# Designs tried in a protein design run: designed miniproteins, single chains. Part 108

Each design is a single chain, and the fold is of that chain. pLDDT is the mean over its residues in the fold that is shown.

## One batch from the design tools (miniprotein)

Design m3746
Fold by ESMFold2-Fast:
Parts: C-alpha cells; structure tokens; sequence
Structure m3746 (fold): chain A 55 residues (1-55)
C-alpha cells in the first residue's frame, strides 16, 4: 500500500543521507508511519521529503 511504499523510500533516502539532522527527521517520519499507516498527512509529508532529497 502507499504507506509501505513510502517506508521503503524513506529507508533508501536514510541510507544515502549523511546529515544527522535530516536523518532524525526521516527516522521520525518513518516511526510515525509505522505507528499509524492511515495518517494521510504524515504519509504525504514523507512523500514530499523523499522527493526533495532525491532531487
């Protein structure tokens, strides 16, 4: 599902990121999605953050 796809993308971006502040933000988003995968707001935020870091 969408949340599962976003979690996979977050894991990929976390592996490529070296900034500890960015890693903390991404790990927090990942944890929030794991806790509530139906939270459309956090899933959308995570998708936007992944897109930003992959640019």
Amino acid sequence: AEAEEVLAQLDEVIAKTTDPTEISVLETLRALIERDPNNQGIVTTAKQEVARLKS
Scores: mean pLDDT 80

Design m3747
Fold by ESMFold2-Fast:
Structure m3747 (fold): chain A 85 residues (1-85)
Amino acid sequence: MKAKVTATSADGRTATQEVEGDPEGIGYAAAGLAMGVARGWVAPSDVTVKVEANGKKAEATVPRGASYEDILAAGRKAGEEAVKG
């Protein structure tokens, strides 16, 4: 499926990417974007991941100090919620 993934840190950095794949692939894209806006492997502030797919939207937020694995899990969950119709 096609999805638009946006990662935003509370300090104002944002990144958006269009991806094609399953919810797990969307999770990896979300984690990569979130690490990019965080400038590292640990979130310096709260990070919000938004997924838009097939007219549906899902959002997940992880707190400051979240690891790559936490952000990946949040992105995958948001992707799963966005594809459930």
Scores: mean pLDDT 72

Design m3748
Fold by ESMFold2-Fast:
Structure m3748 (fold): chain A 60 residues (1-60)
Amino acid sequence: SDISTQLSQLEEQLKDPEADLLEIEVQLGVLAIKAAVEKDTAALDQIDELDLKVQQKRAA
């Protein structure tokens, strides 16, 4: 789906040490709303995992 493609792109962006974590968080929030509307539980699980990775990078 379009959501899966965008999540893959965000995961790749997150590998960059200079990635803008705030922009990634905003995009994850938008995708979370879209996934919830579409009842895409697999996408919601992926978003939760990526959000945890963002939080871990901010803490490091």
Scores: mean pLDDT 83

Design m3749
Fold by ESMFold2-Fast:
Structure m3749 (fold): chain A 96 residues (1-96)
Amino acid sequence: SVEEEARRRGLEEIRALEQEALERGDRKTAEAVRLAGLGAIGSPEEARKKFEEADELIDSQSPKESRRGTSMMSGTAISVIGAHVQAELEGRRKEE
């Protein structure tokens, strides 16, 4: 239940990051965060495992570890999108 609460908060943080990016006019970051949060890019199963790892850190009793977990969740979402974009630039869009 604590882990489920952390996961729920992580998804809320992702939505907040999307909203914040939209307010700054950074549509690319907002789109990347949205797609990662919805599991639309790459494997939803793989994204889920990465978010579960971040949730474990958020569940820690250390405020520093919890903050690190939240940062990893945001970074994982953006990194998953970044890896997808990089793969498209190098493979799917340039090769065939």
Scores: mean pLDDT 55

Design m3750
Fold by ESMFold2-Fast:
Structure m3750 (fold): chain A 65 residues (1-65)
Amino acid sequence: GAAEAEAAARRALAGAREVLATGDLTLIKSAHHELTRLLPLAPEELRPELEALIGEIQRKMAELE
């Protein structure tokens, strides 16, 4: 349901921020996949935050490759 989607999005946001700090490309790619998958399922209010973090992850992936 919506509450489960919100909880999943919030967990993914927190996890992705932690993963970005590690600089581990494999973990960063995994986080990118998860955030992108959750974006269309997330509440409207969380979408801008998810989109911003996806952008940060894409930039970090480009820097590491």
Scores: mean pLDDT 82

Design m3751
Fold by ESMFold2-Fast:
Structure m3751 (fold): chain A 83 residues (1-83)
Amino acid sequence: SVLEYLRALSESENPVVARAARTALELLERMLDPSLSDHEKAILGVSAVMVLMAATVESENEEDRERLREAARRLREAVDEHL
């Protein structure tokens, strides 16, 4: 799942990758709040994708950039399913 993939990235030795993954996880965990509307949940999901994409431009390691792009792609697919 996207969540398992992000949890793995949060353990990265690269602090840029680890921080981006942790932030994305925090945003996704907020989507579990039943008081939020579907629209608010979609905004949190898009924000998580943007955090991962921003981290790709900060990372000089191609393997880490590919992992961040893959996480963003999977997360975007999940968000699009809720539109």
Scores: mean pLDDT 82

Design m3752
Fold by ESMFold2-Fast:
Structure m3752 (fold): chain A 107 residues (1-107)
Amino acid sequence: MEAEKIAKEAGIDEEDFKTVKRYLASKATAEALRVIGEEIDRWLELKRKDPNLPREVEEELGKEANERGLAILDAADKELLELSKDKDKMVKKAKEAVEYKKKVEEL
C-alpha cells in the first residue's frame, strides 16, 4: 500500500512494480516455507527421541517457526518499499523477476 504510492510518485511503471511485488512475495514465501520445514523436521526428530515430548516444547517450536516466517515476509515488504524509491533499481529487479519466472516454468 505505502510502497505502491511511493513508486507511483517516483514515476515507476505500474507493471514493473507489480512484477517486483509478486517476485519478492514468491521468494519470501518459498524461504518462509523452507524455514518452517526445517522446524518441522526438528520437531519430528525430537518426537522420535521422546514420544511423550511436552506440549509446552511443541508450542514453543511452533511459535519460533511462525516468528521466523513472519520476519522473512516483513523483510520482503521492507525491500519492496526501498525499491519503490529508486526507479533504476526497480527496473533492474523487474528484469530479475522475469528471469526467475522463466527458470520456474522450466521446472
Scores: mean pLDDT 81

Design m3753
Fold by ESMFold2-Fast:
Parts: C-alpha cells; structure tokens; sequence
Structure m3753 (fold): chain A 64 residues (1-64)
C-alpha cells in the first residue's frame, strides 16, 4: 500500500540519520496506529512492523 511504503521510507531515513532507537520505535508505533485507523489491513501493518524491527537490528549489528 502507498501508506505502508511512505511509512517504511520515513523509518529507513530515521535509521540512516542515526535517530535513537526509542524514537524510531515510537514513530513506527504512531504510523502503525494511523494506518489501522485509515483501514490498512492488519497483515500489512504487521509486515511493516517486522520490517522496521529487521532494519533496526541490521543497522545496530553493522555499527556494533
């Protein structure tokens, strides 16, 4: 969905800009809530949150 693509790009930018993980998680949860209210299927929201978690772990492992 377009909303999920934009949300994921926003999260990726925050990760690349070295935004604190706590702020990235807060943003991801806010975006997920907004997507639910706009009628995005729960399966797509769960996929988005899984991709956010994978990106955070990957970038954390690369820096540490």
Amino acid sequence: SPLMKEALKEIEKMIKDDTPVSEIVDKANELARRMRELGVPESEILRFLSEVSELIQKYSDEKK
Scores: mean pLDDT 79

Design m3754
Fold by ESMFold2-Fast:
Structure m3754 (fold): chain A 65 residues (1-65)
Amino acid sequence: PLSDDFEKGVVLATLGRIDEAVEYFKRALEEDPNDEITLNALVEILEKNGREDEAKKIKEEVEKK
């Protein structure tokens, strides 16, 4: 079950509104930190858009549980 914030993130990403998509994916992860689908989507969009340092930070925080 994906959150409403995750769905908004996907829509914003398809529109090229990357900064807003990232914020919605982060919010979705705060609601469910163990949601690997949301984590992978956030990491992929950050890496694809040159924000790899931020992607690594997010992944590290989630991996610490």
Scores: mean pLDDT 77

Design m3755
Fold by ESMFold2-Fast:
Structure m3755 (fold): chain A 61 residues (1-61)
Amino acid sequence: MENEKVKELREFGKQNGASDEEVDEALKETGYDLEKAKKLIVERQIERGIELLVEGVKKAF
């Protein structure tokens, strides 16, 4: 049920640097589809990492 999906996704999010709020938003956006929510979390974390690298390069040069 939804509670088990929320718990599993929150643990997955913690391993990937996502907050509980980000996990809850991913579940809402995917209609509680656990597989799609996991992909969304990973994609958002990758985009955040790339953005931080780009900002770091701009400040270093």
Scores: mean pLDDT 75

Design m3756
Fold by ESMFold2-Fast:
Structure m3756 (fold): chain A 68 residues (1-68)
Amino acid sequence: LAEELAAAMDRASFLRMLQFVARYHPDPAVRALARELLAKGDAITRADKVAFLRALGPLAEPLFRALS
């Protein structure tokens, strides 16, 4: 699922997800990961997207649907 979401989500939608998660996610470790990826900016890879979506777990698909 994370690989499918990473393929379906464009860069702008992924950056919106990172901004939302960095601000509002209840887990400080997940917020820190989102901030680290935002700091990478243009260096964000598909593998980074997949790893982040896996870290979100059950929240990945609902956030994708809300932000797409």
Scores: mean pLDDT 77

Design m3757
Fold by ESMFold2-Fast:
Structure m3757 (fold): chain A 71 residues (1-71)
Amino acid sequence: MEEKIEEAVRRGKKAAEDLAKKMMENSDKLPPEAQEALKEDTGHRGMLRAALELDKAVGNEQTGLIIQEII
C-alpha cells in the first residue's frame, strides 16, 4: 500500500516540476507575485508558491483555467 503512495508522490513531484517549467516559459500569463515565486524556485516548491499566489489573485477556478492554458 505504501508503495502506491510513494509512486503517487513521485509522479506528483515530477508533474509539479514539469508544470513549474511550463509556467516559467509562459510567465507573461501569470501575475507578478506568481512570477516572483517561480523565479525563487523552479521546482515543485516554486510551482506550489506560484499556484498559491495565482489563486490569491484570481481565485481557484481561474487558476485552473490559466494553468490548463499553459499546459
Scores: mean pLDDT 69

Design m3758
Fold by ESMFold2-Fast:
Structure m3758 (fold): chain A 94 residues (1-94)
Amino acid sequence: MSEEEFDREVALALLEIGAAIARKTVERDPSQLVEAAEFVAKQARHLAELVPDPEARQRILETADKLVEAAKAGDVEGFRRYVDELIALARETV
């Protein structure tokens, strides 16, 4: 495994852990929706910086932006959907 592959695997693991924490946080306290979404988006954007494919990187960044906008709109179902889409996209890059 290259150092770049290892860094992407670590970033993916951090995104998956962050997503699990964010989901639990929102279930416990819906007022944390925006903060939880911004936390997941931050992890996704960090992973995107490590993705060499420009198209895959752009899809992750756009989905992270949509996640934050859904949260700002109070859309809990959109939050869940975009978190799942980010994890799926991230797994395709590792």
Scores: mean pLDDT 86

Design m3759
Fold by ESMFold2-Fast:
Structure m3759 (fold): chain A 93 residues (1-93)
Amino acid sequence: AEALRQQAKDEGELAVEKGLEGAEEAGKRLAEAAIAAKTAEEARELARAAEEIGVEVKKKMEELGYSKEEIEYLEAVFQAVASLAASRAEDLA
């Protein structure tokens, strides 16, 4: 749903301000939503949301001066969530 995608993006933006734990929590919520998805289209939208949030989180973390290791860790988290959602979409197709 468009509203779910927008909410996830907004939560991802707030997560950077709350630090690493907030970003991890946002990733976990997206993963739970992907597992709960009932249609391939919903799962694909969640995969795209995870990719978009990952890009925004990376950009903001770079601007805030987080370490390369911290940025790579969160990039991997959101990439894993996107992969999970994409796999769920294939299962529901």
Scores: mean pLDDT 75

Design m3760
Fold by ESMFold2-Fast:
Structure m3760 (fold): chain A 95 residues (1-95)
Amino acid sequence: SPSYLQQLRDKLIQAIRNQDIDTAEQLFGELLREVLTLFFSKEIPLDLRSQIEKELRRLLDIMQEGVERGYFTDEQIREAEESIQRLVDLLEQAY
């Protein structure tokens, strides 16, 4: 539901800001599961799917780099927040 996605968004952003890598990785996994559930459960307009995939790829790159280094840079935190906000908005639009 939109309320669940908004809660997930806020928790993930907080974990990234707090450099809580383990919690951020777990919450990103939950967000990824929501995307996969949507993609398998219904037909999505191509433009919307493309935008979701773009934001997801950007966030995946940030998560992979942060996990590998053991921290997120200030730039990555800003980029992740923007990408998470857009991704959740797109997911709510698709539901």
Scores: mean pLDDT 88

Design m3761
Fold by ESMFold2-Fast:
Structure m3761 (fold): chain A 77 residues (1-77)
Amino acid sequence: SDEEEAQKGIERARRGIELKNRGLERLKSGDDPTKSTGEILRGIGDAVDGALTAIKNGKKAGNEELVKEGEELLKNA
């Protein structure tokens, strides 16, 4: 369903934000700059794509709460 796709988008966005933040902390500590940068970029990509998926499918489902959650996750991407 559109709600299930929106929820998957939210889960992906949350994982992406966590990956980005983990990569940023590792980069600050000087741990493997190349790998840390790759994790940050992948995390941003997952966060943005997941959030946009949540917004799109939340709108299709008529579920304003899923849209708002997706928009909030996009701000944190």
Scores: mean pLDDT 90

Design m3762
Fold by ESMFold2-Fast:
Structure m3762 (fold): chain A 92 residues (1-92)
Amino acid sequence: MQFSEEEIEAELAALEEALRELEAKVEEAEKTTPSEEEKREIATQATAVELQAVALEYMVSRNEVSEELRKRVRELAERAREIARRADEVIK
């Protein structure tokens, strides 16, 4: 079958790391006025994590995985969308 649970877990870990980095940048930008260059970096990273979240949800939807893994992917995807939303507000 396409995508083992190990492959999905590896993608999940990669997205968790990317989200931690984006969340830290967004939190700092919320405390200070980001430069135009910093806004572009935040926008690029926000788009990347949203695409990674969509890919993970797709992988889980196309493969039979544990309910626990499905829940973890759903919760992380929801967090990715919230951090991306905050990033979008910061770059305005």
Scores: mean pLDDT 82

Design m3763
Fold by ESMFold2-Fast:
Structure m3763 (fold): chain A 90 residues (1-90)
Amino acid sequence: SEFQSLLNKLKTELENLAKEYEQKARDIADEFVKKSKELQAQADSYRAAGDTAKADALRQENLDTMQKYAKERDELIRKSLEYKKEAEKL
């Protein structure tokens, strides 16, 4: 059936979109880990130099960054789940 062929193509497209958003969520998590390590290294350097104010500011930046990345990751996961749900309806 031509109609069945079109439904199968749409299902595959939705499954690919779900996978794409899942991968984007992983990429965001990996980027955060890298940035967090860089901020921690900078904070440790300032602490060793006796600049506790700069070290504390970088720690706060790391916490703020973590909250932003968590929110972005959750949105990407939500999109992935929506596409999976739509594919399941076909």
Scores: mean pLDDT 88

Design m3764
Fold by ESMFold2-Fast:
Structure m3764 (fold): chain A 85 residues (1-85)
Amino acid sequence: SRLEELLARIDEIVSRIARIVREILEKTNGTLPEEAAELVKEAQEIVDELYERRRAGTLTVEEAEEALERLEEILEKLEEILEEL
């Protein structure tokens, strides 16, 4: 289904965010820059809300698409932060 495809893409983006965060932590000796910490917090809040909505049976395709778009933007911003380190 469309929702299952979106959730699979979200899982992939979340995995990529986790990888970039690990690389930032390696370059910063364990301290996330403030901007990166704020982006990680936002990503976690999006993921937590999405899982809660899915568990409740209320998650829509539109909500999943909006979550994916914002998580992709967060990933791009984190990659930019990593490149500047």
Scores: mean pLDDT 89

Design m3765
Fold by ESMFold2-Fast:
Structure m3765 (fold): chain A 86 residues (1-86)
Amino acid sequence: SEIEKEALLLAMELSVLVIQGIVLLRTNADKEELERVVERLREQIARIREFLAANPDLPASIKEELRREIAAAEAVIEELERRLRE
């Protein structure tokens, strides 16, 4: 369905931000770049949570996939924030 495609696109957009965060961690990026990607990751997680709340009738499999993507993103945020505290 169209709504399921939208859900998967939101998950893919979050995955791209996760990859960007990992790249910054590995390339020893500036504090400003790390702060910016953390902000973008948090914004995308918020959008996905709002989407899930607005679409309670989404298939359980799609909800589980979005939940897993959020968990992966939150793990990357924790690593980025750990770097920022150094």
Scores: mean pLDDT 89

Design m3766
Fold by ESMFold2-Fast:
Structure m3766 (fold): chain A 62 residues (1-62)
Amino acid sequence: GPLAELKRELARRAAELEAARLKAELGPDAKVEIEVTEDSAKVTVTLGDEVREVTVEVPEIP
């Protein structure tokens, strides 16, 4: 339903922000990959042989 779609969109946006932070930490040449689920998103940032992963959760909308 529309709430589930909104949660996925929020997860994607939150993941994009975290990806930007990780890219700033590792360097501008880092590769970014985002995998979105229903309530969370996994962000993977790779620079050469170095890989950083973070999972972003979307708060429940009351």
Scores: mean pLDDT 76

Design m3767
Fold by ESMFold2-Fast:
Structure m3767 (fold): chain A 62 residues (1-62)
Amino acid sequence: MEMTEEQIRLAAELMTLLELPVSMAEKVLKAVLENYEEAKKLLEHMGWKEPEEEVLEAVRSL
C-alpha cells in the first residue's frame, strides 16, 4: 500500500485521540486513505494530539 507520511501520521493521531488499540491500525489507515479530508477535519475539531510511538510504528509497518 503506497502511503504518505502525512496519511500515516493522521491515522496514528486519530487512533491516539480515539484511544483505539493498535489492532485497529489497518482499518483506521484504510478509512483515512478513503476519507482523508473528513478525518483531518475531525482531528481539527477535537484538537491535535501527539501520537504514541507504538501507534505510529504500527501504522508504518502496514
Scores: mean pLDDT 75

Design m3768
Fold by ESMFold2-Fast:
Structure m3768 (fold): chain A 71 residues (1-71)
Amino acid sequence: SKLREEAKRLHAEAVAGDTSKAEEAARLLAEAEGLPPFVREKVIEYARDPSLVFSDEEIEKLEKLEEEHLK
């Protein structure tokens, strides 16, 4: 939940023009949590192209996988 909030905040900054914020969010999720390949792949795709908007269902599944695997 906290990490998701941070990622959303950084994403808003990236959309405003600072793509390094999106990379930081992706790095936190991929590196810090050791997420399953599916989740990690999605996070990295987002970092490469922040204009890609994940669906609400995709975000929900990603967050649930994080909670089930790492909390």
Scores: mean pLDDT 61

Design m3769
Fold by ESMFold2-Fast:
Structure m3769 (fold): chain A 62 residues (1-62)
Amino acid sequence: DEAARIARIDADTRRATDLWVNGEEVPAPERERLDRAVDEADERYRGILEGIGHHGGLMGGM
């Protein structure tokens, strides 16, 4: 249900806002490491997807 998805996004946004308003400060090095981890995971996942796409699961089926 789209309503459920919208509610989740809203809740996530609210949490981020509340964290910022409450004065929760994430140290710069921690934020940098988090950003790197996300980028690394995304790139790794992309590479895997590309490989899988090439093989489609049909290859090797004679």
Scores: mean pLDDT 57

Design m3770
Fold by ESMFold2-Fast:
Structure m3770 (fold): chain A 82 residues (1-82)
Amino acid sequence: DLEELLEKLYKEDKEKAKELVRELARNADLSEEELQQFVESAEAKIKEVEEALKKKGASEEEWFEFELLKLQVEVFKERLEK
């Protein structure tokens, strides 16, 4: 349901989708250790995904999903810096 809602939002309103992802990431019930593990794992995966997207000539939708992933990681990193 959440995934389906996000798909609808990024087709209609990309800024609204980004705002929703930011709020969900800020309010995620995760410990500092869980945030750290997620960020570390996701940063490694982000590099691989970015290179794969560049290599295949990814669609605008695929790049937007990638931006949402980076945004989630950014918010989690902000939470760890406090």
Scores: mean pLDDT 77

Design m3771
Fold by ESMFold2-Fast:
Structure m3771 (fold): chain A 85 residues (1-85)
Amino acid sequence: SMDEEMLEEIKRQVKLIKDMVDYIKKNNIKGVGPALGRIRVTKDMIDYLLSTSTDPKIIKEAEELKKEVDKLEDELRELQKKLDS
């Protein structure tokens, strides 16, 4: 289904965001903008799925992915504060 395809794309985006966050942390990269932009797009996709899907399995997975993306955003926001110091 289109909802399952969107969920798989969201999972792919979350993996890419994790890889970006890890790279930023390990290499002390000062540019967090691209990662924050990817988070925004991914959160929009999750919010769309949560507003339109009636499948309990998709809703549960999307809610778990939302929590994961929120945690990654918090980590990037803390890194950004250190860069602005």
Scores: mean pLDDT 85

Design m3772
Fold by ESMFold2-Fast:
Structure m3772 (fold): chain A 94 residues (1-94)
Amino acid sequence: SSLLEEMEKLLEEVKKLYEEALEALRTMDRDSAIAKLREILGRMTLLLVEAFELVNEAIKKKVPKEELEKMKEILTEMERIYREMVEMLRELEA
């Protein structure tokens, strides 16, 4: 599969983690939900690192500009979901 396909898989994993976080907020007590969201954010951080590495490899391999731009758009969406998770955790800890 292409580097773009690998990026799309990482985005789907991030979306699944986001859904897991929303479920934790619905079903767990506050302290358990905080612990679960911290765990999920740690896992999302690893996926973001992998996504940055894939973008760097795409640049090194000089992939077509259109493909690189799509990969960057996926990275931006992953970062958006991560920021929403950080804000949800902040609100829970307030």
Scores: mean pLDDT 89

Design m3773
Fold by ESMFold2-Fast:
Structure m3773 (fold): chain A 66 residues (1-66)
Amino acid sequence: SKEELIERALAKQREIADHIAALRARGLTPVVTYEESDEEVVVTVRSATEERRFVFKKEEIEAAQS
């Protein structure tokens, strides 16, 4: 459902925000980059110690923005 797509998008946004906050709390300076394709948006959070990727489906983003 549309509500389920919105919840998935919001959950991923929350996870990204929490991850960035945790890295900053450890004294790290995270770099966030975005890569967009027809089907998805990949958000990459990189620091001196780790890299983590978060994948949003376009349908999740569209539902959350409507």
Scores: mean pLDDT 84

Design m3774
Fold by ESMFold2-Fast:
Structure m3774 (fold): chain A 75 residues (1-75)
Amino acid sequence: SIIDAYIQAIDYVRQQNYDAARQIIVDNMDLSPAQVDRMLQQFQMYAQSTDAAMQQLRANQDYGSIALFQQIQAR
């Protein structure tokens, strides 16, 4: 589904695998190259924001809060 494609693309961006993220978007969304670039920028901003929050939780060894944060993000 398109939602599964969004999740996979964000995960690839989080891994800094932008080529794989771009390919998922292109294969699933029929967007122009400019629209694909804008979507990748938005996914990168989202990944950076969530990665910073997760890194702080890991530094504090707060595994309970990490699990809760992941449940909230899945919604």
Scores: mean pLDDT 70

Design m3775
Fold by ESMFold2-Fast:
Structure m3775 (fold): chain A 67 residues (1-67)
Amino acid sequence: GPVSLEEAKELVDKYGVLVALGADKEALSRELAEKLGISEETAKRLLDLGLNNQVEELNRLIEEEVS
């Protein structure tokens, strides 16, 4: 079923932390894209926004792409 906005934000944060700890960004971007029902390009952008602490832009993009 469709992922909630709260769950999407939690997944982006969780995956961003894993990337920061040295996990494979490409693999996590693919997994995040599958879980959120979005493109890998959008998932990478969400992870980059989270890693750069661009919370306002991150929240807007999640609301636009996941809703």
Scores: mean pLDDT 83

Design m3776
Fold by ESMFold2-Fast:
Structure m3776 (fold): chain A 87 residues (1-87)
Amino acid sequence: MKITKEDVEEILNALKEHRDEALEVTRKSENSTEERLKLTEEVIDKMIEYLEEGLKNNDPEKGYEEALKVHKEAVEEAAKRQKEEEE
């Protein structure tokens, strides 16, 4: 599948919107801390950075793949923390 500059721009907009929901979910959780909020924000900012770097290097596909990896790791970390709470 061919990822274009416009696709990356659409993903950037989606990430910015998802950022607000991710921060709100983190803040409302029982284990909410200022450090967790900062980490969530930093992860999203890193995803944006990778997408922008892909555009800058004229390689939007690579930037998109790196951003997806960061997002997947963030989701996995959140799930891991929930599992630790159940133990």
Scores: mean pLDDT 71

Design m3777
Fold by ESMFold2-Fast:
Structure m3777 (fold): chain A 70 residues (1-70)
Amino acid sequence: LPSKAEVAELFRKYDTDGDGVLTEEEAREVVRELFPDFSEVQIQVIMAELRKRARDGRFTLGELQSVLAE
């Protein structure tokens, strides 16, 4: 699993407006960069878990770390 620091660095890269939340598209790009060898099906499974934790399609760093980090 990626470290919390690796997730945080990619989160900051895609958080273009600096508001501390990602759109679903930005969150999907973070997942793709963390797991470049994953198929689209595997990415969709991760995105489904993130969507269960997201509020109004907005993803926080803590939500991403809880799913993607060790």
Scores: mean pLDDT 78

Design m3778
Fold by ESMFold2-Fast:
Structure m3778 (fold): chain A 112 residues (1-112)
Amino acid sequence: SLKEKIKKLKEELKKNPNDEKTRLKLAGEYVDLGDYLAAMEELAKLVELSEEDILEIGKFLAEGKPEYAVGYILVKLLEKTSDEEIIKLIAELASKVEMSEELKKKFDELLK
């Protein structure tokens, strides 16, 4: 079940808290559940968010667009990684969420 997948990923992260791949997979399982806030909490552990980033995320949440907030954090994570396997996991997760036109353009630019 999806809950069992989440449990296993959480257990793995207890052993390896800095495992970016496992944390991205956990965020993806939360997205599949529609739990965008839990997905955001996991993704926020992978990247340092500025005050400006936090305000922008807050705007998406205030507008009832938590998927856009997830997409925003994924863009910030993509800007700071060169690991091909991490990039593939980010792209897979991004395919599961709605993004604003501006976020989609930025995401596409970073993948080129």
Scores: mean pLDDT 87

Design m3779
Fold by ESMFold2-Fast:
Structure m3779 (fold): chain A 68 residues (1-68)
Amino acid sequence: SDAEIEAVIAETLARFRELAEAGRLEEAEQVVKEGLVRIANLAKSSEEANRAIDRFLARLAELMAELR
């Protein structure tokens, strides 16, 4: 469901923030990759997956800007 995808996005971004702030960049990258796989597996179509991934990447970019 969209709610499950949104929960995965939120959880992945929170874990990314913690790892990036700790300087654990390789683990932060792995968390992003795992999040993308989880989003793709929850989506019912390629179009739904693409929209969810676009939302995730936009929020990730905002978070990375905040961590500058």
Scores: mean pLDDT 87

Design m3780
Fold by ESMFold2-Fast:
Structure m3780 (fold): chain A 74 residues (1-74)
Amino acid sequence: DVERSLESLARMVRKMAEAGAEPEKIGEYVYRGLAPIVGEENAKKIAEKVKELLEKGDVDGAVELIYTEGLKAA
């Protein structure tokens, strides 16, 4: 279930960000989680955008992007 997998990934991203994990580390986690779902190329693009949003402190935007772009690319 793509939606459930994206929900689980988004939940972990929020938890990691709240725990003070570095944006680069969270981006790598997102890439590894998304690659089996959306393919390596799409996962890399989404992970890069998630990292950019987290560097700006936009955790809500990062979580929303995983859902929106993940569902679109799956």
Scores: mean pLDDT 85

Design m3781
Fold by ESMFold2-Fast:
Structure m3781 (fold): chain A 55 residues (1-55)
Amino acid sequence: GDEILGQQAGTAVTVLRDAGVTSDEDLELVARGMAKAMGERGMAPLIAERMREQL
């Protein structure tokens, strides 16, 4: 749901910011990895969009 998506995107954004990584390519790679781990490949674009909103 939206809450889980927002929470995961927020965690990923925090990790990327702490590492000094803010490129769109790296963000999309992380979003794809998260979607794969969740078993929901189609969610990768939605995760990437949520992460961009928080950066």
Scores: mean pLDDT 72

